# Designed miniproteins, single chains, part 113

Each design is a single chain, and the fold is of that chain. pLDDT is the mean over its residues in the fold that is shown.

## One batch from the design tools (miniprotein)

Design m3923
Fold by ESMFold2-Fast:
Structure m3923 (fold): chain A 72 residues (1-72)
Amino acid sequence: SIEEEKKRMEEAVRLFEEAARTGDREALLEGARLGGIGVDGRFSVRLEAEIALGMALIKLGVLNLVLEQEKK
């Protein structure tokens, strides 16, 4: 469901925020897996996490817009 996809994306955002703060590669990769977001691997873990976080926030915004349409 879209609600389950949103929950996975919210967890991905949390993991990317952690990876951006800590440089934890495992948090970056788990966030990428849950969010369905590719990581380039050519940059630092923190920079990759910041890029992935931006992408995840955009996707989460789209999911929120879709869910908002149900409140007609």
Scores: mean pLDDT 83

Design m3924
Fold by ESMFold2-Fast:
Structure m3924 (fold): chain A 71 residues (1-71)
Amino acid sequence: MEQVVERETEDLDAAFAAALAEAEATAAALRAQGIETSAPVATRTATSASVTLEFVVDGERHVVTILLRKA
């Protein structure tokens, strides 16, 4: 499964920091449950940012990307 969540924000710096912290907390919670989870991968430009998390449940790979755009 691949899921992309798109959000517009007026404060890209704050939104990016929050999304990265949320992804790191989610990765830690998934690993605590025994779910195989990657470290979050973050990319940023002047007008956009993305945070991607990958995990495996019942042998199926899941990819979730939060895509942030400056309003």
Scores: mean pLDDT 80

Design m3925
Fold by ESMFold2-Fast:
Structure m3925 (fold): chain A 100 residues (1-100)
Amino acid sequence: EEERREIARQLRQLAELVERLAEKYSDNPQASQALRTAAENLRKAAEAVEKGDYDTAIEYLNKAKQSLEQAKQADPSLKTVVDELIKDIDELIKRVEELK
């Protein structure tokens, strides 16, 4: 399904963006590590979507959201970008749910 491939592509793009944020926040190891964990979970979610394992994908997306919240807690200057990323992830979760 084309929608499944598009969701996986968008998740990989978000993972790349989050990794770039981790590099930018390297001066705060706690925030940077949380962002790296979020990016890893976004990549695992993309792989799960490609395999049609939608329940596993949603689990990884929820873990990514949790790690993003941890990053925001470690560095409050991340609030705006993290809130936007979580909103994007929530929309992707809804799209994955529609594929089930």
Scores: mean pLDDT 89

Design m3926
Fold by ESMFold2-Fast:
Structure m3926 (fold): chain A 96 residues (1-96)
Amino acid sequence: SKSEEEYNFFLEQIDRLEQAIEDLKKWVEQQIKDGKLDLNVLEQAKAVFLGNVEKLKNAIKSSKLLSKEQKEELLKRIDELEKKFEDFYKEVLEKL
């Protein structure tokens, strides 16, 4: 159905957000090892991540194709990724 197609599309966007967190973690670990962590680049990455989260949440909430249950599931997954990112970000700042 068109609803399932849109649901799968949003799952792929959420997977891309999770991959971006994992890529950022690898980059941060390497920069710390090299003594080269640029906090400006880290702040920019955070701003981009939060902007993408807001856009994705708004798209999901405004969907006319997704069921209420599909919206709740997708938004819950995004909330979990936001928490995962925030926890990671705080851990990095505490180690500097």
Scores: mean pLDDT 88

Design m3927
Fold by ESMFold2-Fast:
Structure m3927 (fold): chain A 91 residues (1-91)
Amino acid sequence: EPAPLSAERQELLRRYTELGQLLAAYYLLRLEEGDESSREKLEELERRFQAARTADEAELREEVERLERELAGLPEEEVEEARRLIESSLA
């Protein structure tokens, strides 16, 4: 009964998922290092992910841009550490 996903919307959702996984891996690593504030960030990301599933293309594009801005604001070396965690989990 919801509108079917357009090809562009499916592509945006895939990109959102990839960026969201990277940001979640970043906060998981920070949480393991003792940063308890990362727990709330992980819960926020889960809520945002659920909302993205029902978002339209414009909303989903804005959320992708938001994730890109959040990742750009983080230390590059720590983001690369999170990327390696995802790559090893997919291998």
Scores: mean pLDDT 79

Design m3928
Fold by ESMFold2-Fast:
Structure m3928 (fold): chain A 55 residues (1-55)
Amino acid sequence: DLLVRGVRNALQLLGQIDKADELGEEVRKLMETHSPLEASLKTSELLGEAVDEAT
């Protein structure tokens, strides 16, 4: 997903490599435990939270 990849790249550029890895793992868990629609909604919220925390 381009959006998830973009946020992970932004976190890495900000020097927050651990947070970028955590984001990837959390998205994977959402996809495994939730329906595609629920995973998409939760992923959008998680991406917004990760960006806010990264600055």
Scores: mean pLDDT 68

Design m3929
Fold by ESMFold2-Fast:
Formats: C-alpha cells, structure tokens, sequence
Structure m3929 (fold): chain A 76 residues (1-76)
C-alpha cells in the first residue's frame, strides 16, 4: 500500500541516519529526507512525519535534533 511504501522509505532514511558517522554525512541524509518529504502530498507528508516522530527515540541525540529541526522547517 502507499502507507507501507512510505514506511519502507522512512525506514531506509532512519537506517542511513543511524549509519551517519560525521556531521557532513548527517547533513547529506537530512537533505535527502527533506527533498523526499517535499515531494509528498499534505496527507502523505503528515503520515510520514508522524511515523518519523515515533521512530526518533531510535536515533542518537545529535541525529534526533537534526531531524526535529527538519520537521519544524517542513511544518512551518
């Protein structure tokens, strides 16, 4: 389903975030995630962001902060 496809893509971004060892690598993944979220409809974007928020505790504090800042940017 569309929701399952979005979850799989977000899961892939979460794996990339967890594997980002430098600030530069983290910035690249956040940029890719931003670009992905911007392609979604408002409904799909809300679903993706809600799913991402539930998974934030799996990330390091630095990775979590970067994603939280991205979410604020997208929701403003």
Amino acid sequence: SRKEDIEELIDAFLERLQNAKTPEELDLVVRALRNFLKTLSEEDKKFAIDYLKKRLPELTPEQQKAVEELIKEIES
Scores: mean pLDDT 87

Design m3930
Fold by ESMFold2-Fast:
Structure m3930 (fold): chain A 73 residues (1-73)
Amino acid sequence: SEKEEIKKRLEELGAEVSALMDRLTVEQQIELAPVLIDIAIALSHLDKMSVEEAKETLERIEQKVAEALKRLA
């Protein structure tokens, strides 16, 4: 299902960001921490979302990840 694919993508993003944290300074970790929180909240509420709401949430989080990674570069 589309929601299961969205869940898997959110879990993959969370794992990728978490793995990156091990090599970052405390200041850089603070920059990425809000993204991890957003992913955790999205995963906890995914079952209550419509497919469209879940897609919009994933797109928003993917954009936030990209923007945070750009600031760290």
Scores: mean pLDDT 83

Design m3931
Fold by ESMFold2-Fast:
Structure m3931 (fold): chain A 97 residues (1-97)
Amino acid sequence: SSLKEAISYLENIIEKLKKGESLIFEEVPKELLKQFPALAPLNKAIVLYEQKEDQQAEEAFLEAVEKINDIAILEKLLEIAEILQLDKAVEKIQEKL
């Protein structure tokens, strides 16, 4: 299931973020991007966050959140937003849940 693959991808991102590992070289699988295009702005947000472009990172993260309506994916995005301390993204996700 594409949904299970998306959730597994996001869980791997969460685990790496919790360990303080860099995600700059992480690529979203092309087949997964076809099913969930919103993973592209999410990946952009993480890269921008690591580059200390905090405002641009939050804007890209909000774009990803706006395009996602699946509750299971939103719950994983909430964990990522909390780890990255993106307060506006956390608020927007909570409003959608």
Scores: mean pLDDT 81

Design m3932
Fold by ESMFold2-Fast:
Structure m3932 (fold): chain A 96 residues (1-96)
Amino acid sequence: MPTAEEVVRALAELVGLERLEGSLADQLVVLFAELLQRRGAIDKETGETYDPVTGRPMSEIVKSTDDWIDVFAEAVERETGWPAEDVRAAMREAFA
């Protein structure tokens, strides 16, 4: 099972970010934003973000931190091959 620190490291390497500040939760938020940007999942005119797995608007599906964690975990599973449930567990610990 990956730890929150291992998820941060893997995503930082994937998106090419070498400097991250703040809590693990802050770092995960920044890394996910960068991943969405690299996958073309941000509308540059509106700032709307999209689930890179389903293509659905985040504003439609994300109503809580737990919803955001679910979307992020499935995106990370797609990129890393780590089971989404294991990624969710690590993220819930970081946001606790």
Scores: mean pLDDT 79

Design m3933
Fold by ESMFold2-Fast:
Structure m3933 (fold): chain A 89 residues (1-89)
Amino acid sequence: MEALIEEAVARIVRKLRELGFPDDLIKKIAELTREFLREMLQARSREEMDALVARLRDKLLQLFDGDLEKVTKALNIITEEFLRILKEL
């Protein structure tokens, strides 16, 4: 499981870099994503998953100074990688 999370984080970092995000911001997003993916894989209900997604969105809003477009792009990339992990399990 940890290997799948690290592979997902590496792919997310690459995609964010290709979109022109600064390295310091990418590093912070990578740490948030690593924690988020671990918690999502341990979630036992849809309600727990929805709460984790809302929490990640709020943290991303703070990092992007309320830029909803950047938050949506980052969240979509992270969610896509989470779904990829589920297919490998």
Scores: mean pLDDT 84

Design m3934
Fold by ESMFold2-Fast:
Structure m3934 (fold): chain A 86 residues (1-86)
Amino acid sequence: RIEELIKEAKEALERAKKTGSLEDLQRVGDAISRAVDEFDPNKPSDADAALIMVAVALTIARKDPSLLPGAVEMAEKAVKLLEEAA
């Protein structure tokens, strides 16, 4: 199941990279959140770091849409951390 959720996060990221939209970036955040829920909550990992990173990226992009390109780059790094944690 976690492999399927990571695949969903990667697919969402690919869409966000093509569109540069806040809506597609939000889908990346949603996918990462669902994947992180499958990790052990008592063991901090790179999955927790990935969730924090994408949450920060989304917060910044919502406040200032001109930062969307940088937020998408942060989301790409977050997906990479999630893959490494699995």
Scores: mean pLDDT 80

Design m3935
Fold by ESMFold2-Fast:
Structure m3935 (fold): chain A 88 residues (1-88)
Amino acid sequence: TPETWSEKEKEVARKILEIVKEVAEEVEKKAKEENRELVLDEEEEKEITEEIYERLSETLNLPLSFLKKNKGTSEGVLEIVREAAKKL
């Protein structure tokens, strides 16, 4: 985490990392249990992304629409972290 971030922003960054890790582990476990190859096609990537954003919305108390709007850019990710930190 950047040294210039507040303690609340660092906590949010840790929570984001933990959620991403948990979703990744669940997806891998499910593929292994179903004895199938984990193929990240467009539909599977979309489902994984939506699951991550739903868990982030619940954990960080941010609207799902706000998270989806700010995905895909460094500036948008920083805005998510800042807004989540204000609600801690």
Scores: mean pLDDT 69

Design m3936
Fold by ESMFold2-Fast:
Structure m3936 (fold): chain A 85 residues (1-85)
Amino acid sequence: SVAEEGEIAARVAQRTAALVRAKGLPGADDVAKQLEQAGRYAKQGDWDKAQQLIDKARQLAEDAGAGRAFLEAVAQAQAAVAAEA
């Protein structure tokens, strides 16, 4: 369902934000705030706003020199959420 998809997407975004903070990535607080907002919009079914915030989080990470580490955090978050399902 759309609600279940939104909940999964929100969990991935929130887990990525937590991993970004835990790893101490450059710009971690700003990146994490964008991801936390993206998770809230995903849970509401606003996929366009969620995607815009994810794109902004990625851009902030890349600008801080942490682009690869950001993608690794996303992959780790996706794997963790899938394992919890």
Scores: mean pLDDT 84

Design m3937
Fold by ESMFold2-Fast:
Structure m3937 (fold): chain A 94 residues (1-94)
Amino acid sequence: SVTLHLEPPVRVEGGWRVTARARSSSDSATIHLVLLEERDGKVSLLASQEKTSPEVTVTATVTRSGKIRGFAMVQDASGTWHPIQAEAEIEVTE
């Protein structure tokens, strides 16, 4: 199984830092973790990472209020990507 956690946004100079962590119950699976920003009907890629590890973390800085979405996908040992295994969402407010 995969779990995904979005940390509460942290105020930094020029905006907010957002962090996503995905964890797999398998040490041999490849996790692909994606952070997206949705704002004013636009979707932007903030960060992504792919790693064969039980845990993957990505961070991004956002400059304005908006909705942040995280998605985690897993590739098994046969090379097959599974549909989105975990999702999380958080809002950044000014």
Scores: mean pLDDT 80

Design m3938
Fold by ESMFold2-Fast:
Structure m3938 (fold): chain A 73 residues (1-73)
Amino acid sequence: EPVQTVEGDLTDLTDEQLRLLFESAALDGRHLRLVTPEGGEETKKKLARFKEIAAEVLGPEQRVTIEVERVER
């Protein structure tokens, strides 16, 4: 299926920007893939909020995947 990928620190996106992103992907029938760098506990809390907004906008047929990038040291 078509996939739209958005990468970067997504924790600075507003709820309105996230809703528009999810709505746009849903209208195009795309699976939205969100990729964010690993940021520990605060990032996990923000990702939970993103999932809540996705559920509200996209409904039960959610087409969103959130992926956390691994960093090597």
Scores: mean pLDDT 66

Design m3939
Fold by ESMFold2-Fast:
Structure m3939 (fold): chain A 118 residues (1-118)
Amino acid sequence: SPEQERLKEVLKRLIEVAQKILDESTDPSIKELAQALIDELERVLAKIDAGERPTDNELLAVASLAYSLMKYAPKEYQEEILNLLRELLDVARAMGVSPETIARLEKLIEEAEKILKE
C-alpha cells in the first residue's frame, strides 16, 4: 500500500541516521543503542517485505529506541530523528493505528522536541 511504502522509507532513513551515529561514536553504550535500533528497524522491514503489517507495539518500540538514541546524538542528527519520528506519526495515522498508540507516539515526539530546546 502507499502507507506501507511511506513506512518503509521512514524506517530506511532511520537506519541511515542510526548507522552514522554508530560509525561516528566512540562510546560502546551509544554504539550498542544504535545497533539495537538498526536491528529492530531491520526486523520490522523484513516483516513488511514478507507482506505482514507491523504491530502497534513494534511501531512504539522503533519510536522509543529512536528517542533514546536521540538523547546521545549530535544536534544535527537529533533534528533528523525528530523529523523522522514526525513522519512515522503521520504514517501511523494514515495506516489506522489505534488512538492509544497515536497518543503515545505524540507524547514521545513532545519529549523529543524538549531535547532540542533544552
Scores: mean pLDDT 89

Design m3940
Fold by ESMFold2-Fast:
Structure m3940 (fold): chain A 61 residues (1-61)
Amino acid sequence: LTPEQALEAAKKNGASASATLKGYLLSSDPGKPKEYILYTSDNHLYAVDANTGALLNKVQL
């Protein structure tokens, strides 16, 4: 997935429909799937699986 597709997955799982991406990183730990950590304009962090788009975690800042 692209960061934009990961943001769409986050919107499906509770991010504001108007939320924009402030920043992201791609995390890759040995033995774990790659995940995007997305920081959005609504002050949330979303962890999204980079291959499937599954929401792994969400944190309100």
Scores: mean pLDDT 77

Design m3941
Fold by ESMFold2-Fast:
Structure m3941 (fold): chain A 71 residues (1-71)
Amino acid sequence: ELKKKVEELIKEGKYFEAVKLVMSDPERRAELAKKRKEVETLIEKGEWKNYVKDVGDIDFFELLKELAEKV
């Protein structure tokens, strides 16, 4: 279920909500603590959209999908 919700948010361009949804899991929070700060900084600056646009498929989106699948 979590994987499907994350994919829907990404498809809608709601990257911030997708990241928050994955990182709301307490088991994942500790592992993603540093990445969370980096991603939140990019989202707050509005750079997340530009980053995805330039890179296309980014490793972080693949990581989000993998984490959602394991949950």
Scores: mean pLDDT 58

Design m3942
Fold by ESMFold2-Fast:
Structure m3942 (fold): chain A 70 residues (1-70)
Amino acid sequence: MEELKKRLDELQERASELGSKHKIDEEKLFELQKLEGEARLALENKDLETAQKYIDKFEEKLKEVEEELK
């Protein structure tokens, strides 16, 4: 659980840094926020399998956003 929380926090910090430097598309920001929220809720419910899936989806979406900003 703590490892997944740490991973999500690091990904969220990276997304926040990206958003502070670049104008991110509102739809992409909404998707990132939704994925983070779903991962957080799963962690709160101790559903580690679901949390892992949403953390992975968040990372993939974040990489997509990072690539689009090049």
Scores: mean pLDDT 80

Design m3943
Fold by ESMFold2-Fast:
Structure m3943 (fold): chain A 120 residues (1-120)
Amino acid sequence: RLEEILEKVRKAIENKEPVVLDLSAWSPEEIREVVRAVLELIVEREAKDFPLIIVHSPDPEHAGAIMDAIAEVMAERPLSFKIALVDSPAPEVLEEARRRLEAAPDDVLAVGVGPLPRVT
């Protein structure tokens, strides 16, 4: 499961394509592991303009697991790309997330669609 996600992310980076990670059916522990591994891969590839969209369930524990993984990676090194957090894989939500990533200032690491917390 994790290896399949990392392979898709690697191919997206190589092809300069956006990545949508649907983690809405995953446990908080699995989410923390996957998000950390994906962020480390993007940093290792120096993919500065890489658009990453993460879909999670409306459960606050899922959003918290994503934010914890981001904070853990950032404690070791700065991230050079933007992340969008969304609570639905619906096309209109993904389109809004993409627009917010494009419009985000250089000092904004993560953007939410809806009332989701941001990385501070």
Scores: mean pLDDT 68

Design m3944
Fold by ESMFold2-Fast:
Structure m3944 (fold): chain A 112 residues (1-112)
Amino acid sequence: DPIREITRELLREEDNPTAIFLAYKVVKAIEKLRKLSPEELRELMRRAYEIAKELIEKGYKPEEIIREILRELGFDEEEIEEVIKYINENREELEDEFLLLSGDVAGEEARA
C-alpha cells in the first residue's frame, strides 16, 4: 500500500504527526474516490503534508486545513465537499488505521 509506506516514512523522518494524520485522511479519501498510481499517491501525500504543516503553524483548524490542502491541490468546491464527506463518514476507521501505523513505526524504532 503506497499510502501506508509513505506515511511510515513521514512518521520516521518528520516531527509533526498532526500534519501527517491530516495528509493521510485527505490522500486516503482521494484514493477511494479516484484511481491514482502509487507514484501519484506518494507525491500527493508529500504535498498534502507540506501544506498541512504550514497551515498548522498559521493556526488553522483541522477542517480548514483539509479544505485548503484540497484547494491547493486543484480540487473544486464540489470535489472538496465529496472528500470531506468521506473523511467525516470514515473518521473512526481512518483514525484507527493511522494509530496502527504510528504504533508500527514506534515499535520498529524501539529495535525490538
Scores: mean pLDDT 83

Design m3945
Fold by ESMFold2-Fast:
Structure m3945 (fold): chain A 118 residues (1-118)
Amino acid sequence: MKRRVEIEVLEASDIKPGEEVTVKVKVRNLGDEPIEVEVKVYAITDNGEVKLLDSKTITLEPGEEKEVTFKFKAPENLVALVVQVRDKKTGEVLASAVLTVNEDGKARLLSRRTREIE
């Protein structure tokens, strides 16, 4: 009866300030009801500023997986990207992933909020 959503980061390009970055995520509906979700990408800078970079709405049937691709210009002083999956109707955060940027401009998965179905 409760809806559950999982997020997986499939791909993140090299992250260089002022260059186009591509991030590809997979979102799965683990619930038994259709869900419409808003997938949002935020940038976190080294001074703690949070900026919305892109947002896409998708609809997922029970057990369905969809890939979402984001393209945006990397802001200056970027230290992390946060991808959030929200229920479009309620605004509830159902899943999130955090990617840190290393010295080579590579994104690394740091954490996922929805790791367990419990």
Scores: mean pLDDT 74

Design m3946
Fold by ESMFold2-Fast:
Structure m3946 (fold): chain A 83 residues (1-83)
Amino acid sequence: LKELLEKIAEELEKKALEAGVPEGIVESGRDMVLSAQEIEDPKKAAYLVRQAGEMLASQIKDEKKREEMIKLGERLAEEVLKA
């Protein structure tokens, strides 16, 4: 789970920075994903990953890039559920 969440945090950070999300908000999103390491329930861990993606998406001005961020967060949350 730790290695998966680290990869998820890196993917979300990269996509958010490319979409123009401020660095401090990207850092907050990364911290949310990494905090899921302490969660024993995979559904709750997946929920935090989805919440991080939605939070990052809310800071994106471009509608297409915002939708891409939401979809990325949903896909990565499903990966946590399968782990």
Scores: mean pLDDT 82

Design m3947
Fold by ESMFold2-Fast:
Structure m3947 (fold): chain A 56 residues (1-56)
Amino acid sequence: AIKSVQESARLFLQALKGNLKQSQLDALVNFFAKQFPQASQEEIQQAVQKAYQELN
């Protein structure tokens, strides 16, 4: 689950070239929380942040 979230977030952020405002990152966390209900919001937030950092 977490790896799938990180991969999906990485591909999405890569398509957007990683230059997002914090409000857009928060929206992505909420979006992935709905797609991966088995994962905690904290795990999704960490996966999104890690993907964002790897692109910048």
Scores: mean pLDDT 70

Design m3948
Fold by ESMFold2-Fast:
Parts: sequence; C-alpha cells; structure tokens
Structure m3948 (fold): chain A 99 residues (1-99)
Amino acid sequence: DWKEDVRRAAELEGLSPERIEYLLSLSQEEQQKLLIAEVRAKNGVGLSPEELREKYRERGYSEEEIRELLMKRFGLKTEEELREFEKELKELVELAKKL
C-alpha cells in the first residue's frame, strides 16, 4: 500500500525509474523526506541540484549564477536554504551507498 502510493506519487512527479527504485529502497521516513524534496523542486523532479549544476556549467554559467538559478528553480530564498537542501540530498545518497 504505502510503497504503491509512493511509487504513484513519484511517477506523477516525473521521477525516472532509477530514482523511483532508489526512493523505494529507503526507509519510510527517508522516502517522505525525499518525496517532499522532489515536490519542493516544483518542476522537473528527478533533476537533482548536482545534475542542474552540471547542465548550467556546460552552458557557461559561473558558480555564482548557478547558485542563483538553483535557488530560483527550487523555490529557495537563501544560500543557507540551498546548502541545507543539497546537504540533505547528499546524506540520503551516502546512506543509500552504505546499503
């Protein structure tokens, strides 16, 4: 039930099959955190901050410009909010690697 609901929500948000399977491999609490983070992205779920940074670097944007674009993209108001968002996602990735 819960896993099916999470899967459907992630599919509706446009997460890739790989991202959905990663999400479903986590604990229920971490699934909620990650799904909330994807919803906070407001558009293009499955595009992590790191993926967007790489895309913007390829297009010749500076690191300062990339930070502003990421804050705008994810609806974040401050560099501190962006830092906490990236830290949370990085911790989830590192946790998944240990499993």
Scores: mean pLDDT 65

Design m3949
Fold by ESMFold2-Fast:
Structure m3949 (fold): chain A 65 residues (1-65)
Amino acid sequence: SSRDDAIDTLNTDADSYRDTDPDLSDLNRRTAQAIRDGDDDTYDRLMPDVVRRTTQATRQRVDQV
């Protein structure tokens, strides 16, 4: 399901950032948990920060190569 795919993507991203950005890793895990729990308020609060921080992390990685 698209819900399961979203949870899997967030958990994969959390693992990817585990050593480089632990706060972003934690944010992805909390967002995945909100989807699992059906906690729309938490999802709506956290998802903008996930997008913002992932964009920032990707930009910084590209600029360092």
Scores: mean pLDDT 79

Design m3950
Fold by ESMFold2-Fast:
Structure m3950 (fold): chain A 76 residues (1-76)
Amino acid sequence: SAALEEVAELFEEIGRALEAGDLARAEELARELERRFPEFRFEVAVARAAIAAAAGDEERAREILREAQEARRAAE
């Protein structure tokens, strides 16, 4: 599907930005992905946690994952 292909492309671009150390671009792409495809917010939270960890903010990374897990559990 076109939506799955576009989501995959955006995640691939986030990965490339992280490998390049371009955390600002990675955050921009993650925000765009969450805005356009909110159904993937949990996967986006994992990417945001990786960005926070790469920036040296381990506490923020843990909080992002905790909030994502709570939201997923509450969605049932």
Scores: mean pLDDT 85

Design m3951
Fold by ESMFold2-Fast:
Structure m3951 (fold): chain A 67 residues (1-67)
Amino acid sequence: MREERRKRIAEKLKPLVEKYPGSDEAIEKANELLRDEMLEWGLVTKEQYDEIEKRRKEAREAEKARQ
């Protein structure tokens, strides 16, 4: 499995998110990159990815409610 690639991408995106913690643009770009990579590499099925997206969306919406 390509877990290390997923972790490497997450690690690269982590400093971006930390640098701009309240930036919707930075968060969305990070999410898009990670999402596309996971699907393209076949790390997860569409069904499994849908569950991950649900959790991420809930967290993102909660964060936006604070803005």
Scores: mean pLDDT 64

Design m3952
Fold by ESMFold2-Fast:
Structure m3952 (fold): chain A 61 residues (1-61)
Amino acid sequence: SSAARLTALRDRLEALYAAGDWAGARALLAEELGMTFPSDEAVREAIPAILATLRARVAAL
């Protein structure tokens, strides 16, 4: 379901962010959301806002 996919995406992104795995986070966001970033720094800076959005969407399910 879309709800299960959204929850899994949030959990996977949170784990990658906690691990500091920027390459993994870039790959995940490109694969699941079609989002591309020019550098590891750009994805690192963007992740908190993306996670806030994903958390809000999951909370509204």
Scores: mean pLDDT 85

Design m3953
Fold by ESMFold2-Fast:
Structure m3953 (fold): chain A 80 residues (1-80)
Amino acid sequence: SVREELLVLVRAIAVHSGAWVLQRSHPDDAELQARAEEIIKETNEILEKFKKGEISLKEAKEKLDELDKELARLEAAALA
């Protein structure tokens, strides 16, 4: 449904934007840059699979929640 598509899209945009901001805030941290880029790639992959009907709404949400947790861990590491 349009509502389900919008929920996945909004969550993916939030994760993607967070990773992008993290990259812009830490340009000299090569390891952080690489991992944030992987989060962006995985977010795009989840959207593609959801669009193709290869994963459910529940699975898409769970995968995006995992990426959001990983983003939070990277943000915490950047502050250490």
Scores: mean pLDDT 84

Design m3954
Fold by ESMFold2-Fast:
Structure m3954 (fold): chain A 56 residues (1-56)
Amino acid sequence: EKEAVLAEIDRLAAELGQRLRPRISADGTLGPFTPEEVALMKRLSAALDELAALDA
């Protein structure tokens, strides 16, 4: 359902944001992404693609 996809997007975005926040706040730069962050970005991208398909 669209609501489930939206909830997943919100969850993944929040999780990625929480992982990146301390790195940005520490020195104002963002170092290389960790494998876990890359996995979250891939999941978020997939969820966004699923949402786009539901809205098409």
Scores: mean pLDDT 74

Design m3955
Fold by ESMFold2-Fast:
Structure m3955 (fold): chain A 61 residues (1-61)
Amino acid sequence: SEAIQREIFAAEYEIARLANESPERAALAKRRFAELNAQRDSLTDEEIRDLLLEFREELAA
């Protein structure tokens, strides 16, 4: 799914930007994102979107 691929790329870009401001916060986000990506092949597009939404909320907190 192209939409999911774009969302994943956008999340990676946001983590990279965050690393310049808050290395510790970026490290936590990167670990969580990596774990999400490791499960991606086992998940539906809807499940991936739900996890990305949760991840976005964590980045905002």
Scores: mean pLDDT 77

Design m3956
Fold by ESMFold2-Fast:
Parts: structure tokens; C-alpha cells; sequence
Structure m3956 (fold): chain A 63 residues (1-63)
């Protein structure tokens, strides 16, 4: 489901943050925005937020 995909993407964002690809402040913002979207019933929006953070973090590691 969209919610499960959002939760999986958020877990990946947390893992990438542990590798230094996201600051603690960036991760906190992503976690809060994902939680707000899920609370609003917007699993698709939550996945878009978490997935965007994962892609940005991966670009940092590629550079």
C-alpha cells in the first residue's frame, strides 16, 4: 500500500541519514512531514515526501 511504501522509504531515509547523507535537522523535517501526511490520510503524499528525501540523500552520496 502507499502507507507501507511511505514507511519503507522513511526507514531508508533514516538509514541514509546514519551514513551522513541527511543532516539530523533534514531528517527531523522529513519525519514530521511524513507523519503529518499519514495523519491526514495521504499515504501517497507521505511516500512522495519520503521518496524525495531518499533520492536527494542518494545524490549526496553519488557526489
Amino acid sequence: SARERAEAALAEARRLAAEGALSPEQLDTVEKNVAAALAAGDGRGAYAIAGSAVREARQVLEG
Scores: mean pLDDT 84

Design m3957
Fold by ESMFold2-Fast:
Structure m3957 (fold): chain A 99 residues (1-99)
Amino acid sequence: SLFKVTSEKEGLEALLKLAELIALAIEGKLEEVEEYLRTVLGWSDETIERWRATDWKEVARKLLEELDKALEELEKDPNAPQELIETLREAKKILEEAL
């Protein structure tokens, strides 16, 4: 596909990293997350302040509902990529353990 800017593997790794960052934020490890956002992702201080003001427990609950719905639909599709299903399950586990 000419429109795939990121490989599917890189996209799945990014999803797992997002779940890990949300989990760290819920655990109160804000300094570790902010350092990653600033140094690795290059986020501005204004963007980090908006991130800090976010109710990450509420975000995690909503994301878990969407992950459950996506997994239910994917598990009904015999052609669904196994790596996608496994990645969504791992992301769900990370978020559930943080709540």
Scores: mean pLDDT 75

